# Designed miniproteins, single chains, continued (4): the designs that were tried, part 111

Each design is a single chain, and the fold is of that chain. pLDDT is the mean over its residues in the fold that is shown.

## One batch from the design tools (miniprotein)

Design m15868
Fold by ESMFold2-Fast:
Structure m15868 (fold): chain A 90 residues (1-90)
Amino acid sequence: SFESQVKLLAYLMKLYQEDPELFEHLREMELEGILKLYGEEAVERKQRLWDAIKDLAEGKLSVEEAIERYKLSPEEARLVTEAYELYLKQ
């Protein structure tokens, strides 16, 4: 569900602060799985989302800057926006 995806992304932002090595391992595992099932274009799209999550967790970019830099879809932009708001409340 959308709500579950928002919670997952907020968790990943927190995870990056607490355990950046585990964050990168989870990224690698998901990207390898996506490559096997869906191919290189799907990997590139998902990698952009992971980069957006990392930069937001680092405070390197605003939400608006991350959406623009990583060319997030409207659906991904909404997920990232709501996840970041949830992350800041935790």
Scores: mean pLDDT 88

Design m15869
Fold by ESMFold2-Fast:
Structure m15869 (fold): chain A 78 residues (1-78)
Amino acid sequence: SHHHMHEVERELLALLFRLRQAAEAGDRAAALSTVREIADLVRRHGLDVDKLRAALEKILADDPELRAEALAIVDQAA
């Protein structure tokens, strides 16, 4: 239902916010752990993987190596 999808989208946004905080803190382990949680959520609910990739590119713009690792996790989970 649309209501259930909005709740899943809110959970995704909360995880993306946590990812941004971990990346800004330089906590690579927490950032990659959060990316795995995001990838699992996206896979389980059939969410738009291309939109996730775009969000990761934006959030991790300042760390190319972390961005590459995050995108690889998403690609492996898809």
Scores: mean pLDDT 82

Design m15870
Fold by ESMFold2-Fast:
Structure m15870 (fold): chain A 95 residues (1-95)
Amino acid sequence: DIVELARERADKIWSDLTPEEQERLEKALAEFEKEVAELEEKYPGDEATRASELHEVWQKFLRLLGLLALRIELRRQGIEASEEELEELLDQHQS
């Protein structure tokens, strides 16, 4: 269950998140679960398209997890970075 896997990965960082970051992650989990359900309805007979779209939705969720994990690490080092700076760092890593 891909939704359960998403929850397990979120749980790993949950205690290191601020309340604001926890709300953002909870919203992202709800959106991910909704998008997964919508893919099953939109492409009931097209397994290849459904798998491709699921991969994109999963990568978007992983990107948020990576951003939050990077923010946690920088916070541990006493570094405060903007959302824009974190996105740039994540983009450089995902080359």
Scores: mean pLDDT 80

Design m15871
Fold by ESMFold2-Fast:
Structure m15871 (fold): chain A 71 residues (1-71)
Amino acid sequence: SNDAIKSRARAVIEELERVRALETDPEMQAELQSLIDAMEEALKADDMYRVQLEIMSGGGQLVVVESRRRR
């Protein structure tokens, strides 16, 4: 459902914000913020297709960051 997609998007935003707060590289902090902003904008626009694309982008970046940090 759309509510489940929105809940997933918010969970990804919260995790991106957590990871960004722990990040020391300014370029990576900016990239993480860009992903957060893109997902927030998609949610604001109520564009569920765009929200799903941004979930994939943010989720993919979280996998890369977690792999790099060996979590």
Scores: mean pLDDT 81

Design m15872
Fold by ESMFold2-Fast:
Structure m15872 (fold): chain A 66 residues (1-66)
Amino acid sequence: FQKKLEEERKKLIEEKVKKMWDDGVKSARDTLHRLRGQGEGVANAAAARLGKKKIDEIEKFLEESK
């Protein structure tokens, strides 16, 4: 009885955590695509550098999420 309850609870937690992780990875990828597109319109060197730094951070996060 208790073993089955623990298994169901564990499965629900695993599914929720996986969904949160998948949603986070997808959001990071969408943000990466958006920031890359914005780079073409940036006339200010400081703003361009800031955008590149954010892109590098997101790419690093995605590599670590493998």
Scores: mean pLDDT 64

Design m15873
Fold by ESMFold2-Fast:
Structure m15873 (fold): chain A 92 residues (1-92)
Amino acid sequence: GPLGELLRRAYRGEGKELAEEMLKINPDNVGAHLALAAYYLRQGKEEEARKLVEKAISLIDPSSEIGQKVREAARLLMEGKLDEAIEVAEKA
């Protein structure tokens, strides 16, 4: 899905500018926050990534099916399991 593709691009060092543009249009875009978090994790900026993940989680309904998958992808990202996070996000 679009979230998984955005995360995959961020992991390759692509899509930072796209994620930043998406946040300028909609500051509450969950996928854009997770993509920037993945980008910063790749660069070893764990604190920056954590803040973006916390913001993304705060924007979703945790009881929804999509919200549960986004929360799981966010957890996997923070554990450094980026490939697993992308797989979960693609099923959302």
Scores: mean pLDDT 77

Design m15874
Fold by ESMFold2-Fast:
Structure m15874 (fold): chain A 64 residues (1-64)
Amino acid sequence: MQQVDLDVHWMDDGSIIRIDRFQGSDNDLVSGTRDGISVNLDLPRDTPIDDQIRQALDALRSQL
């Protein structure tokens, strides 16, 4: 799939949240990374960015 948009959020706790949008997808790929731990979520495109970040951080913290 071709990426059409990319947003990257650097968190104060060292977490990195990445939101990838792909052409023709109804979902955004939301990735979280910290200390070698990674999570990936497929979230609806109409999900607010703050909610996408929160869900990725919650998933990431559950794996740390």
Scores: mean pLDDT 77

Design m15875
Fold by ESMFold2-Fast:
Structure m15875 (fold): chain A 65 residues (1-65)
Amino acid sequence: MLTPEEAAKKAAEAAKKNDIEKFREIAEEAGMSPRSVGMLAAELAVKEGDYETARKAIEIGNSLE
């Protein structure tokens, strides 16, 4: 089981690589919607100053809803 923090971190990495299928798998393993995971990943990326990854995380999360 992934915690929300682990899911956010892994989803941010997947978004950075544009790995849509991995992003979906992370959401399923966390028991969260792709949109929710995308928002958490985006918040994490913004805190790290990575606005490009934040944008990608939101886009991927919304595309998988």
Scores: mean pLDDT 83

Design m15876
Fold by ESMFold2-Fast:
Structure m15876 (fold): chain A 66 residues (1-66)
Amino acid sequence: SAAAEAARREARLRRGAENASRLTGLSVDQALEAMRRDPELADKAGVLAALGRVEEARRLLLQAIE
């Protein structure tokens, strides 16, 4: 159902924010705010974090919430 797909998408978004938080030291709320304000920049930060470039990822997430 559409509701189940929306719930799954939101769960994945939150899981991504939790992973970014663990890797960068930012709060989950800061990571979620970055994803809401600039989803493209936040997605780029997620890719960098997955590649082990956590300092660059942290800077991009902070830039997204400026």
Scores: mean pLDDT 81

Design m15877
Fold by ESMFold2-Fast:
Structure m15877 (fold): chain A 62 residues (1-62)
Amino acid sequence: MKEEIKAEVRAELAKLGRSVSDAVLDEAVEEALRIGKELNLPKEAVVALAVGLAIQAQREAE
């Protein structure tokens, strides 16, 4: 499951012309999965959340 979500998030970031490190991607996906579990979010919402988290983390790192 994590690898599937990770691949989908990477694909969505690529569509936006963005790239993040594997470490940032792993952190964003794990956090989105944790939040998704607590809030019972569908897979699509978890992917969208992970994309947003990865973008925010990358903005801080530049």
Scores: mean pLDDT 79

Design m15878
Fold by ESMFold2-Fast:
Structure m15878 (fold): chain A 99 residues (1-99)
Amino acid sequence: MEEVEKAIKNILEKLFEAVEEIYGKETRESLEKILAGEAEPTPKDIEALTEALRKIGEERSEELKPEAEILESNPELAKELLKPVEEMLKKMREVRASL
């Protein structure tokens, strides 16, 4: 319950840190607004998220293993709490299809 929320927050923070490191603070803020439903994703936002996910998977997967195990142990709650992320990814797929 509380541990699942903390796991998701930690994963998202590491993801946004990777975005800021590669693309800068402005791109991080753009993605945070998209996740909050306050902005529509651009091709640059999609590229930044994709590259940050790749970097996290390659360089920080071991650091996030405890968080991943918590999510895997609580799949229904994780799905509910990750709904904003799923909505963001859906919008990004629609933008890619329109290009």
Scores: mean pLDDT 78

Design m15879
Fold by ESMFold2-Fast:
Structure m15879 (fold): chain A 99 residues (1-99)
Amino acid sequence: NATKQARLDVAADLLAIAADVAYRFGQKEEAIRYTKAAVDLAIESKNVDALKRVAEIVLKSGNKEMAKIVIDGLKKASERFPENKEEYDKLIKEIEKAL
């Protein structure tokens, strides 16, 4: 389980980077698809830091649609992991202020 979760964390980071690259090259649909996949993998990893890293990468991209996907993912994660709700709610507010 630990090895699989570590791979999910790395895959989430790589997909978030791929989403930023796709967006910069005008591949908007692929950027959205990769962002959603990155968020889903970060949630499945059960590592709060994985979702935080995805959020930071997306915020640096400046893409509002990708940021919305991350906000939706943070809300879903706060329901699945209520012990981390405070951290996820703080990230949501930071993303909303950057929009």
Scores: mean pLDDT 81

Design m15880
Fold by ESMFold2-Fast:
Structure m15880 (fold): chain A 79 residues (1-79)
Amino acid sequence: PRPPLEDDERLLEIRRRALEGDPGAVAVLTLRMARESGTRLSPEQQAEVEEALRRGLERGEGVDEYREALAILEEQKNA
């Protein structure tokens, strides 16, 4: 297990990628922020983030972060 600081470093990297227009990175940030704030995403946002994460996984990019984000998305759908 890694310290919380390393998870924050991954989030900073994801934020940089999102600023560059990476839809998968934007989806990861959106889902993590929603979970942290207890905010439920709209059905439209849920569909957008799911598609972006699925496409990223198909390309083999950010697999662990995308898998974690998909788990958060499943919680959003089932709430």
Scores: mean pLDDT 73

Design m15881
Fold by ESMFold2-Fast:
Order: structure tokens, then C-alpha cells, then sequence
Structure m15881 (fold): chain A 114 residues (1-114)
């Protein structure tokens, strides 16, 4: 199961604090994660869904995926789910280069939907 995006970001901050990766890469990953959060909140506002950080921590991901399917179709919803899962796995494994790639792709997808 994919954790909520604010939980992924909190875990990323903890992993990055202990990482030996270059500081520039850590800053890029954190900046991209905050941009993904901002874009997701904007998209949720447009969909008429709760968009606060607190709401995102408790909001069922299935309800978000269902709403994305209704508004944008199954392909977009599946792409979003797959990117979020890949991002979570990259963060949890400490693969910051993959985390940067997936966060960028997720941000790009969210911008296309806005």
C-alpha cells in the first residue's frame, strides 16, 4: 500500500538527514517533493476535494484514484498511482536519483492536469 504523500515527505526528510548523498541532490529531492505536494493540493481544490496537509494524511488514496478516474480517465489515474508508488519505494530504499526522477514525473503529470 502507498503511504499518503505528506507521510512520504516526512520519511524523505528523515532519510535525507542521515544520507551521505550530495547536499545539492538532497535539496533538489526535497524541493520537488514540496512542489508535488503544492500541485496535488491545487488539483484537489479543483476537484472539490479536501486539500489541507491534515486531510491528505487521512484521506483514502482509493477515493483520490476514483476521483482522478472520473475526471481524467483510468490511464491517468493508473499513471498517477504507479508514479506515487515508485516515488514511495525510491524514498524508502534511499535511492535519491530515482526519487528525483519520479518526483519530477509526478510534478509534470500534475501540471498537465491543472
Amino acid sequence: SVPPLPVIIQRAEEILAKSKAPESLKQEVLSLLQEVLRLLQQLLDQLGLPSSVEDLRVYPLQSLFDKLTQRYGTDVAQQFENLLESLAEAILSGDLEKAKQYAQKLADLLRQLL
Scores: mean pLDDT 83

Design m15882
Fold by ESMFold2-Fast:
Structure m15882 (fold): chain A 65 residues (1-65)
Amino acid sequence: SDLQLEADMIESFMRMLSGKEVEVEIKDGEFEIYVKGASEETLKRVEKAAKELSKSTGIKIKVYK
């Protein structure tokens, strides 16, 4: 599925961006990003990147810690 490939790419990108363990799940055609042990600054950076990716892909992206 193209959606799974895109989720895997986002996961890799967010791991590089945050320097943290990141997991991306597909729920009802949306992406949910889980960032483990993130600081507030790191979480805000991931949230900003997720917002930009959401605009680029047209897919709703939610970020959780």
Scores: mean pLDDT 84

Design m15883
Fold by ESMFold2-Fast:
Structure m15883 (fold): chain A 65 residues (1-65)
Amino acid sequence: GAYEKALEEAREILERWKAEGTKSLSRNQLEIIALELAKKYGISVEQAKRAVKEAAREVGIRIVE
């Protein structure tokens, strides 16, 4: 479904950022990615934030609080 597609794209984005040297994700960066995914896949911003957080955990990028 739409959530799974958003989660998959979040993983792709974060794997690319990790390869480019990103070790942590700021709250602002998380919000920007979530907003773009919410718009693209027609899911809520809250659902998109959950997808980004799950992807970050899976790929080993820390979210800065």
Scores: mean pLDDT 87

Design m15884
Fold by ESMFold2-Fast:
Structure m15884 (fold): chain A 62 residues (1-62)
Amino acid sequence: SNAKKQEILKEIEEIREKYKDYPYVVKLANDFIKRLPNLSLEEQERYLKMLKKVAEIYEKEK
């Protein structure tokens, strides 16, 4: 559980750095990090999956 939480946070930070030139992706990542302490593991995983999809779409459309 703790290892999984650390992994999720690290992945969000990596996405924020990789997509730093996409303001909307950076905003979503920052919003996610801010909400992270109040989210269940299931919610965190779902949000991370959504963030990855949004970043991927932005990379293809820009």
Scores: mean pLDDT 80

Design m15885
Fold by ESMFold2-Fast:
Structure m15885 (fold): chain A 67 residues (1-67)
Amino acid sequence: MREKLDRYIKEKAEHDGLKEEDVRKAVKEVMEKYKVSQELILKHFEAMFGEITDVEEQQKIRDKITE
């Protein structure tokens, strides 16, 4: 779990031109603010990097993170 999440944080940082620390901080803040699990965050990153190609499924994951 942690290794896969770390990989996605790195890829997101490289893609957006951000520092890995900034991405990690944002993930932590989202988890604390919305009371979401690391599993839900990981699924969101999987959708973002094209592992989930269904637009409806991507939207459902985003909705769960923002609840």
Scores: mean pLDDT 63

Design m15886
Fold by ESMFold2-Fast:
Structure m15886 (fold): chain A 94 residues (1-94)
Amino acid sequence: DEELKKLIEEFEKIYKEAIPLLSEEDQKKVEELLKKIKENPKDAKVNLLEIVSAANILTRRMQEADEQTQAKLSELSNRLLEIAIEMQEIYKEE
């Protein structure tokens, strides 16, 4: 599905933007979540949970971040949740 591929590519862009804002441990966690989605893009339940997990990692990081970093992490987290909503609609049509 071309739409699903575009959403996965957007998740990769969000991950790349998040890298300098995250700890090495959190970077690895988000990378593993992205890898799982790329390896099984048709697993709707797992993929939605993986995206929500990534958003939760970003929101937890906000508690320890400065104001500029909090604003960027909030933006990236909201973009991940938008991807989850769009993926959910695609999966409903399959």
Scores: mean pLDDT 81

Design m15887
Fold by ESMFold2-Fast:
Structure m15887 (fold): chain A 100 residues (1-100)
Amino acid sequence: MKKYMEEALEYYKKGEYEKAKEYFKKALGILLEKISNEEEDKLFEEISEEEFVEFLLAYADTLVKLGEYEEAAFVLRLGLTLIPESEELKKKLEEVEKLL
């Protein structure tokens, strides 16, 4: 997961949003597998809450730049199920929902 997150963020910083989306999707796939295996507690042992929020915000921003607003909202809502008190994720979700 972390390696795909790092590659996604690198492409995002370069403005290569289609490639960034590919790696964000790969990282999300691993995240969803960990959730389905009830390993949510182990997720935050591998990455910090701050790194996870940064990942989700960059992923959502990438999807917004590609016009994929419903997918962006989904990613942010998923993040809020894991970190319900994240004001940064809440604010970004409110911005994205205005684009729907």
Scores: mean pLDDT 82

Design m15888
Fold by ESMFold2-Fast:
Structure m15888 (fold): chain A 72 residues (1-72)
Amino acid sequence: AAAAVARAAADALQREFGLSPASAQALYDAAVRSPEAAKLAQRILDAIKAGDFEEARRYLAELGRVYAALQA
């Protein structure tokens, strides 16, 4: 489910990148509301599991842009 993926991605980002609890909550909320954000959360999780932190950072930046668009 999208919620489970979003939670796993938020937890992994807190662990590996030091994402704040507030930012993790914002990511979760975006991923359950937006199919684009949900796909990015999955890609971030897959990249972290693969040890590809450069790809994870790239997808995190893209997710930030999607989140900003949802606030507009």
Scores: mean pLDDT 79

Design m15889
Fold by ESMFold2-Fast:
Structure m15889 (fold): chain A 140 residues (1-140)
Amino acid sequence: SEEAKQKIIELLEETVERIRELIAETLREAGVAPADQPLPLSPSASGRDLLRALLTSVLLLFEQNRQRAIELAPSLSVEELVELIKQEFELLLELFRHLADWVLPHLSPRLQALLERTLRRIEEILEETVEELDELLEES
């Protein structure tokens, strides 16, 4: 139903906002300002700059996936919309883990612990969102 799609999009919006807030907190704890645009990942950059570039890129991918889901929602069934969101979350989490593995050796122990904690929290947010998406499918 259109009501179910609206609730799914609202849940996705809330999930992306939670991730945005978590990334902003992580960058604040790292002592770096948020970036307004994507930054190149360079091994010659400082650990803080690499962390900022990684987290900014991840956030922008979540924003892009959110926008895509909103644009496609009118043409998809409720089941197709949920499947799209789940598949994009899985792909993005896999990409984040891969990039984090590349970045980790260039970070201080404090920044490594911060990145690992942030990755775990993003994974938990996505797992909670998937459970809520399944509940919305049962209600539709």
Scores: mean pLDDT 85

Design m15890
Fold by ESMFold2-Fast:
Structure m15890 (fold): chain A 89 residues (1-89)
Amino acid sequence: MKLKKEEKEKKIYEILKEHLPTAPEEELRELAKRLAEVEDLELSEVEQLARTGVASKELREKIGKENWERIVRLQTEEGIEEIKRAVGL
């Protein structure tokens, strides 16, 4: 059980880092730890959240308001950086 949660946390961190590369490492580690504690959260759902910032009502309820707000904030910052890059800012 504990080993499985640690492995899940590491995999979540890798997914978050891949899709949110400009986010602070400390914030990604904290988010990965929090998401690893969520029962029945699949790695594919984490990838969808990190890539798109989009979640169903069921997924938002599963991860909780605080974790959802953290993901949306980090995803929004990544989107801003991509826009700046696209317009040459």
Scores: mean pLDDT 75

Design m15891
Fold by ESMFold2-Fast:
Structure m15891 (fold): chain A 70 residues (1-70)
Amino acid sequence: MTLEEAKEIIDSITVRDFLTLEEVLVIARYLGIDPEAVRRAIERLGFDPEKLTKDEAAEVLVEAVRLQRE
């Protein structure tokens, strides 16, 4: 998954400026991404789980896909 693909997915799902970790986990489940990989991604990136920008949420999804392969 590229960063551009992740951004397009998030933009297609929500018009909100900010997302929570719980909302990112719902998106991840829909995409078949491991929820443990999502949690590790947000910890590694150091983002606020209560207030993620759309760009930050996209970065979390990309990192989660990378982590679940390694």
Scores: mean pLDDT 83

Design m15892
Fold by ESMFold2-Fast:
Structure m15892 (fold): chain A 79 residues (1-79)
Amino acid sequence: MSEEEKLLAEFEARLRAILEEFREEMAKAKTPLEKSILLFRWMAEVTDVYVEALKKDPSIKEKVEKLVEEANKEALEIV
């Protein structure tokens, strides 16, 4: 397996874990304010893992951006 394929698999696994935690926390949120805070945290965490991935290998940018867009679509359906 190439180093690029390994980094993409690790990134996708991290992104999926963040998405599942977001889904669980959103289900527990009782107020609009709590939901807004969780959405802000989602954006911050996704940005952090995106930046970290690009620092390791800038060549994966387009593939990482596609995974982020797909995860953002799922997150918006949870909100």
Scores: mean pLDDT 83

Design m15893
Fold by ESMFold2-Fast:
Structure m15893 (fold): chain A 73 residues (1-73)
Amino acid sequence: SKEVVRLETLILLYEAVIGSTDFLIDRLKAKMKTATPEQQARIQALIDQNEATRAELEARRAELRAQLAAAKA
């Protein structure tokens, strides 16, 4: 159905954005290892912000997955 295709497409888009967020978090964590104390505070704030965004994206993806399961039932 059109609904199943739409939900599958949205899930793929959310997975791509989550993947990009994971990549940024990993890069920031790598930078932390060689950062000055002043840089560490700023980098940690960016990590925290991106982890919060990731949690929101995961919640939205979970909702879409539940809708997809219902649409296939």
Scores: mean pLDDT 90

Design m15894
Fold by ESMFold2-Fast:
Parts: sequence; structure tokens; C-alpha cells
Structure m15894 (fold): chain A 60 residues (1-60)
Amino acid sequence: SLEEKLKEEQEYINLLMRATELPEMADRAGELRSLAELQQRKIEENMKILAKEKLEDLLR
């Protein structure tokens, strides 16, 4: 389902962020973190839009 796919995507991004804490990745950590945060925000925004639409239908 879409919800399951979004959850797996979140976990993958979290794993990438943990990898950036390695000393060898220090120079790249900032860039990778910024990219991961942008991707997470996009996912969260899409989920909020879907939730709002369902809520409006429920409240009618």
C-alpha cells in the first residue's frame, strides 16, 4: 500500500542519515542530511494533504 511504501522510504532515509555519522563521511554528512530532510518533508506534506482531504469528507 502507499502507506507501507512511505514508511519503508522513511526507514531507508533514516539509515542513510545514520551512515553519514561515520567519520569517513563527515565531509558529505551535511549534504546528505539536507537531502534526506527535504525528502522527509515532502513525504510528510503529502500525508498531511491526504489526511486533510479525508477529514473534510468525514466532517461533512
Scores: mean pLDDT 73

Design m15895
Fold by ESMFold2-Fast:
Parts: sequence; structure tokens; C-alpha cells
Structure m15895 (fold): chain A 83 residues (1-83)
Amino acid sequence: MAEKVLKELIEEIDRITDELVEKYKDVDPDIAEELEKRREEIIEALKRIYERLGIDAALKYAKGVKDLFEGHVNNLKLLKKNK
């Protein structure tokens, strides 16, 4: 079992999300709430990938999570700029 590794990956995602929420809560609180919802979705996906494909795939997904949040941040910036 890799409960500890999975918990570490979840904690990392949690930290990234908290940092983004903290950073963007002054931009738009509704958007910050959307980031919270995305956190749950990403964590569930990570758990599924880990169960199906193992640790290497989970680590690759976790690295890709930063890109997913970067995409969200970019969309937030576009929404803020167009508003």
C-alpha cells in the first residue's frame, strides 16, 4: 500500500489550491470557490489514477496538476480582464 505517498500528493495539491485561493480571493471570491471545487475533482482523479495505473502515473498526474491549475489561473485572469 502507498497510503503515505498518496497522502503526500493530496497534501501537495491542497497546498497549491490553498495558495491559489489565497492569492485570488481578492480578485473574485466566486472564482476562489471554483478552485475549491476543482481541488476535490483533481484529488478524486489522482486517487483513481493511483489505483488503476500505479505510482508512476500518479506522480506524472501530480506534476500535470500544476499545469491544470496554471490553466485555471489563466482563465481567471481572462475572466477578470474581460469583466
Scores: mean pLDDT 72

Design m15896
Fold by ESMFold2-Fast:
Structure m15896 (fold): chain A 65 residues (1-65)
Amino acid sequence: MDTKEGTALLVEMAKESYEESGGNVEEAEKILKQKSEELLEKNKKEPFFSDETIKALEETVKEVE
């Protein structure tokens, strides 16, 4: 399904956020939110994500900490 594209991206970003946080889940969630917001802003300047991927990123931003 289309949402799986966004889910795969979020999983990859979550792994990166976890590594940047040094295993701190609360910090990893904050980093993931920040990365999601940055990608949404980048997509506004140059649209390259599908609507389903954008929705997944927006959902991640809403469900933060």
Scores: mean pLDDT 70

Design m15897
Fold by ESMFold2-Fast:
Structure m15897 (fold): chain A 91 residues (1-91)
Amino acid sequence: TVAEAEERAEQLRQLFDRVLAEISTLPRAEAIARLEELLAQLEAEVAALRELLKTEGSKLPADTVRAIELLLRVAQEQIERVRARIAELRA
């Protein structure tokens, strides 16, 4: 449901904040590696959701499509935040 997607979206935002707290105590190299791991996980989830919409979207209930679109939007937002933090650490 859209409500379940909102809850998952909040969990994705909280995950980024937790990773930021985690890396605050790590050496730069380990912090970057952890963020790159998170980036790979988020990009894989986005790819899977996009493939699902492409292959099955026309067969899915409208509420399910809206839920997936919401998760895609939030995941993309987190991807951009992770990329920005990696760039800052590499500067």
Scores: mean pLDDT 83

Design m15898
Fold by ESMFold2-Fast:
Structure m15898 (fold): chain A 89 residues (1-89)
Amino acid sequence: PKVTVKLEGTVRVEGDKVVVKRVAESTVPITGVELLVDGPAKVYSLEFEKEGTRAVGTLTADRSAKSVRGVAYVDGEVAAEATGDIKRP
C-alpha cells in the first residue's frame, strides 16, 4: 500500500529564542518524528505529541539557528523529510 506523509511547519521568534513547530499528517500511523537544527545552535526544549496518524513537534533554540529539518517515520523508516529556513524579521 502507498504511504503518504505531509509535513507542515511554522517558525516564530520569541525574544532571544526561536520556536519551530512541525506537523506531520499521514495515511498510516506515524511511528516517530524528529526535529533537527542545522549548525551549532543550542536547543533549549523539544516536545512531541503523537496521535495515531498525526504528530506535532515543537523545538525551541537560540537565535543562531538558521534552519530546521523535520523527519517523519512510518514503521521505523523515514517516510517524509522537509527543511525550512529560519528567517529573521
Scores: mean pLDDT 74

Design m15899
Fold by ESMFold2-Fast:
Structure m15899 (fold): chain A 72 residues (1-72)
Amino acid sequence: RPLTEEEKKGLEEAEKKLLETISTLSREELEKLLEILKELKELLESSQPTPEKQEALELIDKLIEKIEELLK
């Protein structure tokens, strides 16, 4: 089922809150979270593609980029 506009707004709000939370984490916590997110991305990519999965992959990619920037 494709995401509704309301569901997309909820996802954007969750993304903002997640990015804010990530910026408060220690280097050790960021490294561990990065490993988990990369594993989650591989798991999602290995299953049948859906619109919901593409939205989740886009969010995961943004989180990975943010963590990698914080680890520099």
Scores: mean pLDDT 77

Design m15900
Fold by ESMFold2-Fast:
Structure m15900 (fold): chain A 66 residues (1-66)
Amino acid sequence: MSKEEIFERLRREYEEEMRRHGVPVTPQDRAVVDQIGTALLNGIISEEEARSQLETLLRYGKRRAA
């Protein structure tokens, strides 16, 4: 699987979870997602690190909605 396909799957999972919890994806959230994607595609971070960072972003989104 390409890094592009991996990132697309991780981004989709993140956006789907945000939607399920009724949490809007802010412009700041999108900027962080783009930074994670750029780092993954350039080989700066691993798939595991990208997933961890997206899970952290999701956790903060859920706390913001509570």
Scores: mean pLDDT 82

Design m15901
Fold by ESMFold2-Fast:
Structure m15901 (fold): chain A 82 residues (1-82)
Amino acid sequence: EKEKVIEEFLEEIEKIAEKYGIKLTPDQRAQLRAILEKHEVYKLSEEDRKKVLDEIERDFKAGLTPEQILINVSSVLDDLKA
């Protein structure tokens, strides 16, 4: 199910954010959901999904803002999309 995959991906990103002391706002969560839908993340392999999550974790660890991370997520997904 498309919506289930998107929600699971959002939950994984939220867990990474919480690990670094960040709680996404409802607006940021909605923007992230839109990015994930636009890039059809439900079509990604588990390996590619892990690559995206690893990049997001690096961004949070580096102290990037949620706004910067949203931009980077979109860029990484564009690079993976065949």
Scores: mean pLDDT 81

Design m15902
Fold by ESMFold2-Fast:
Structure m15902 (fold): chain A 67 residues (1-67)
Amino acid sequence: SHMREAIRAALLERARELGVPLTPEVRRLIEQSVDIALGLARVLGMDVEQAIAVAEMLFDTELKFSR
């Protein structure tokens, strides 16, 4: 849960830096990126910093191709 909270906070800050409005759709993309990054961190033994980096890559990719 601590890792989930850290990743979510990082993605919210990422959205702010990119000028992306926090619509319900963007919030869903953030939660999807958090869930995927957490799953990968659990399987691969990633630390919080690595999980955040993965989540940011996923979020950036989804913003480019899903909207």
Scores: mean pLDDT 85

Design m15903
Fold by ESMFold2-Fast:
Structure m15903 (fold): chain A 55 residues (1-55)
Amino acid sequence: SRADLHRALLELGVASSELSVEKASEINKKAADWIRTHSDEEVVAKIQALLEELK
């Protein structure tokens, strides 16, 4: 759902803030490219999987 996506993005954002600027920039570039080349459903599934790994 949109609420799940919003929550996932907020949690991912918090996790990213703990990374070095260099590492965060690298991850951000890769994530942005991947998001542009995939459907919204695939993006949601990927973010949910990443959040599960962060638990």
Scores: mean pLDDT 64

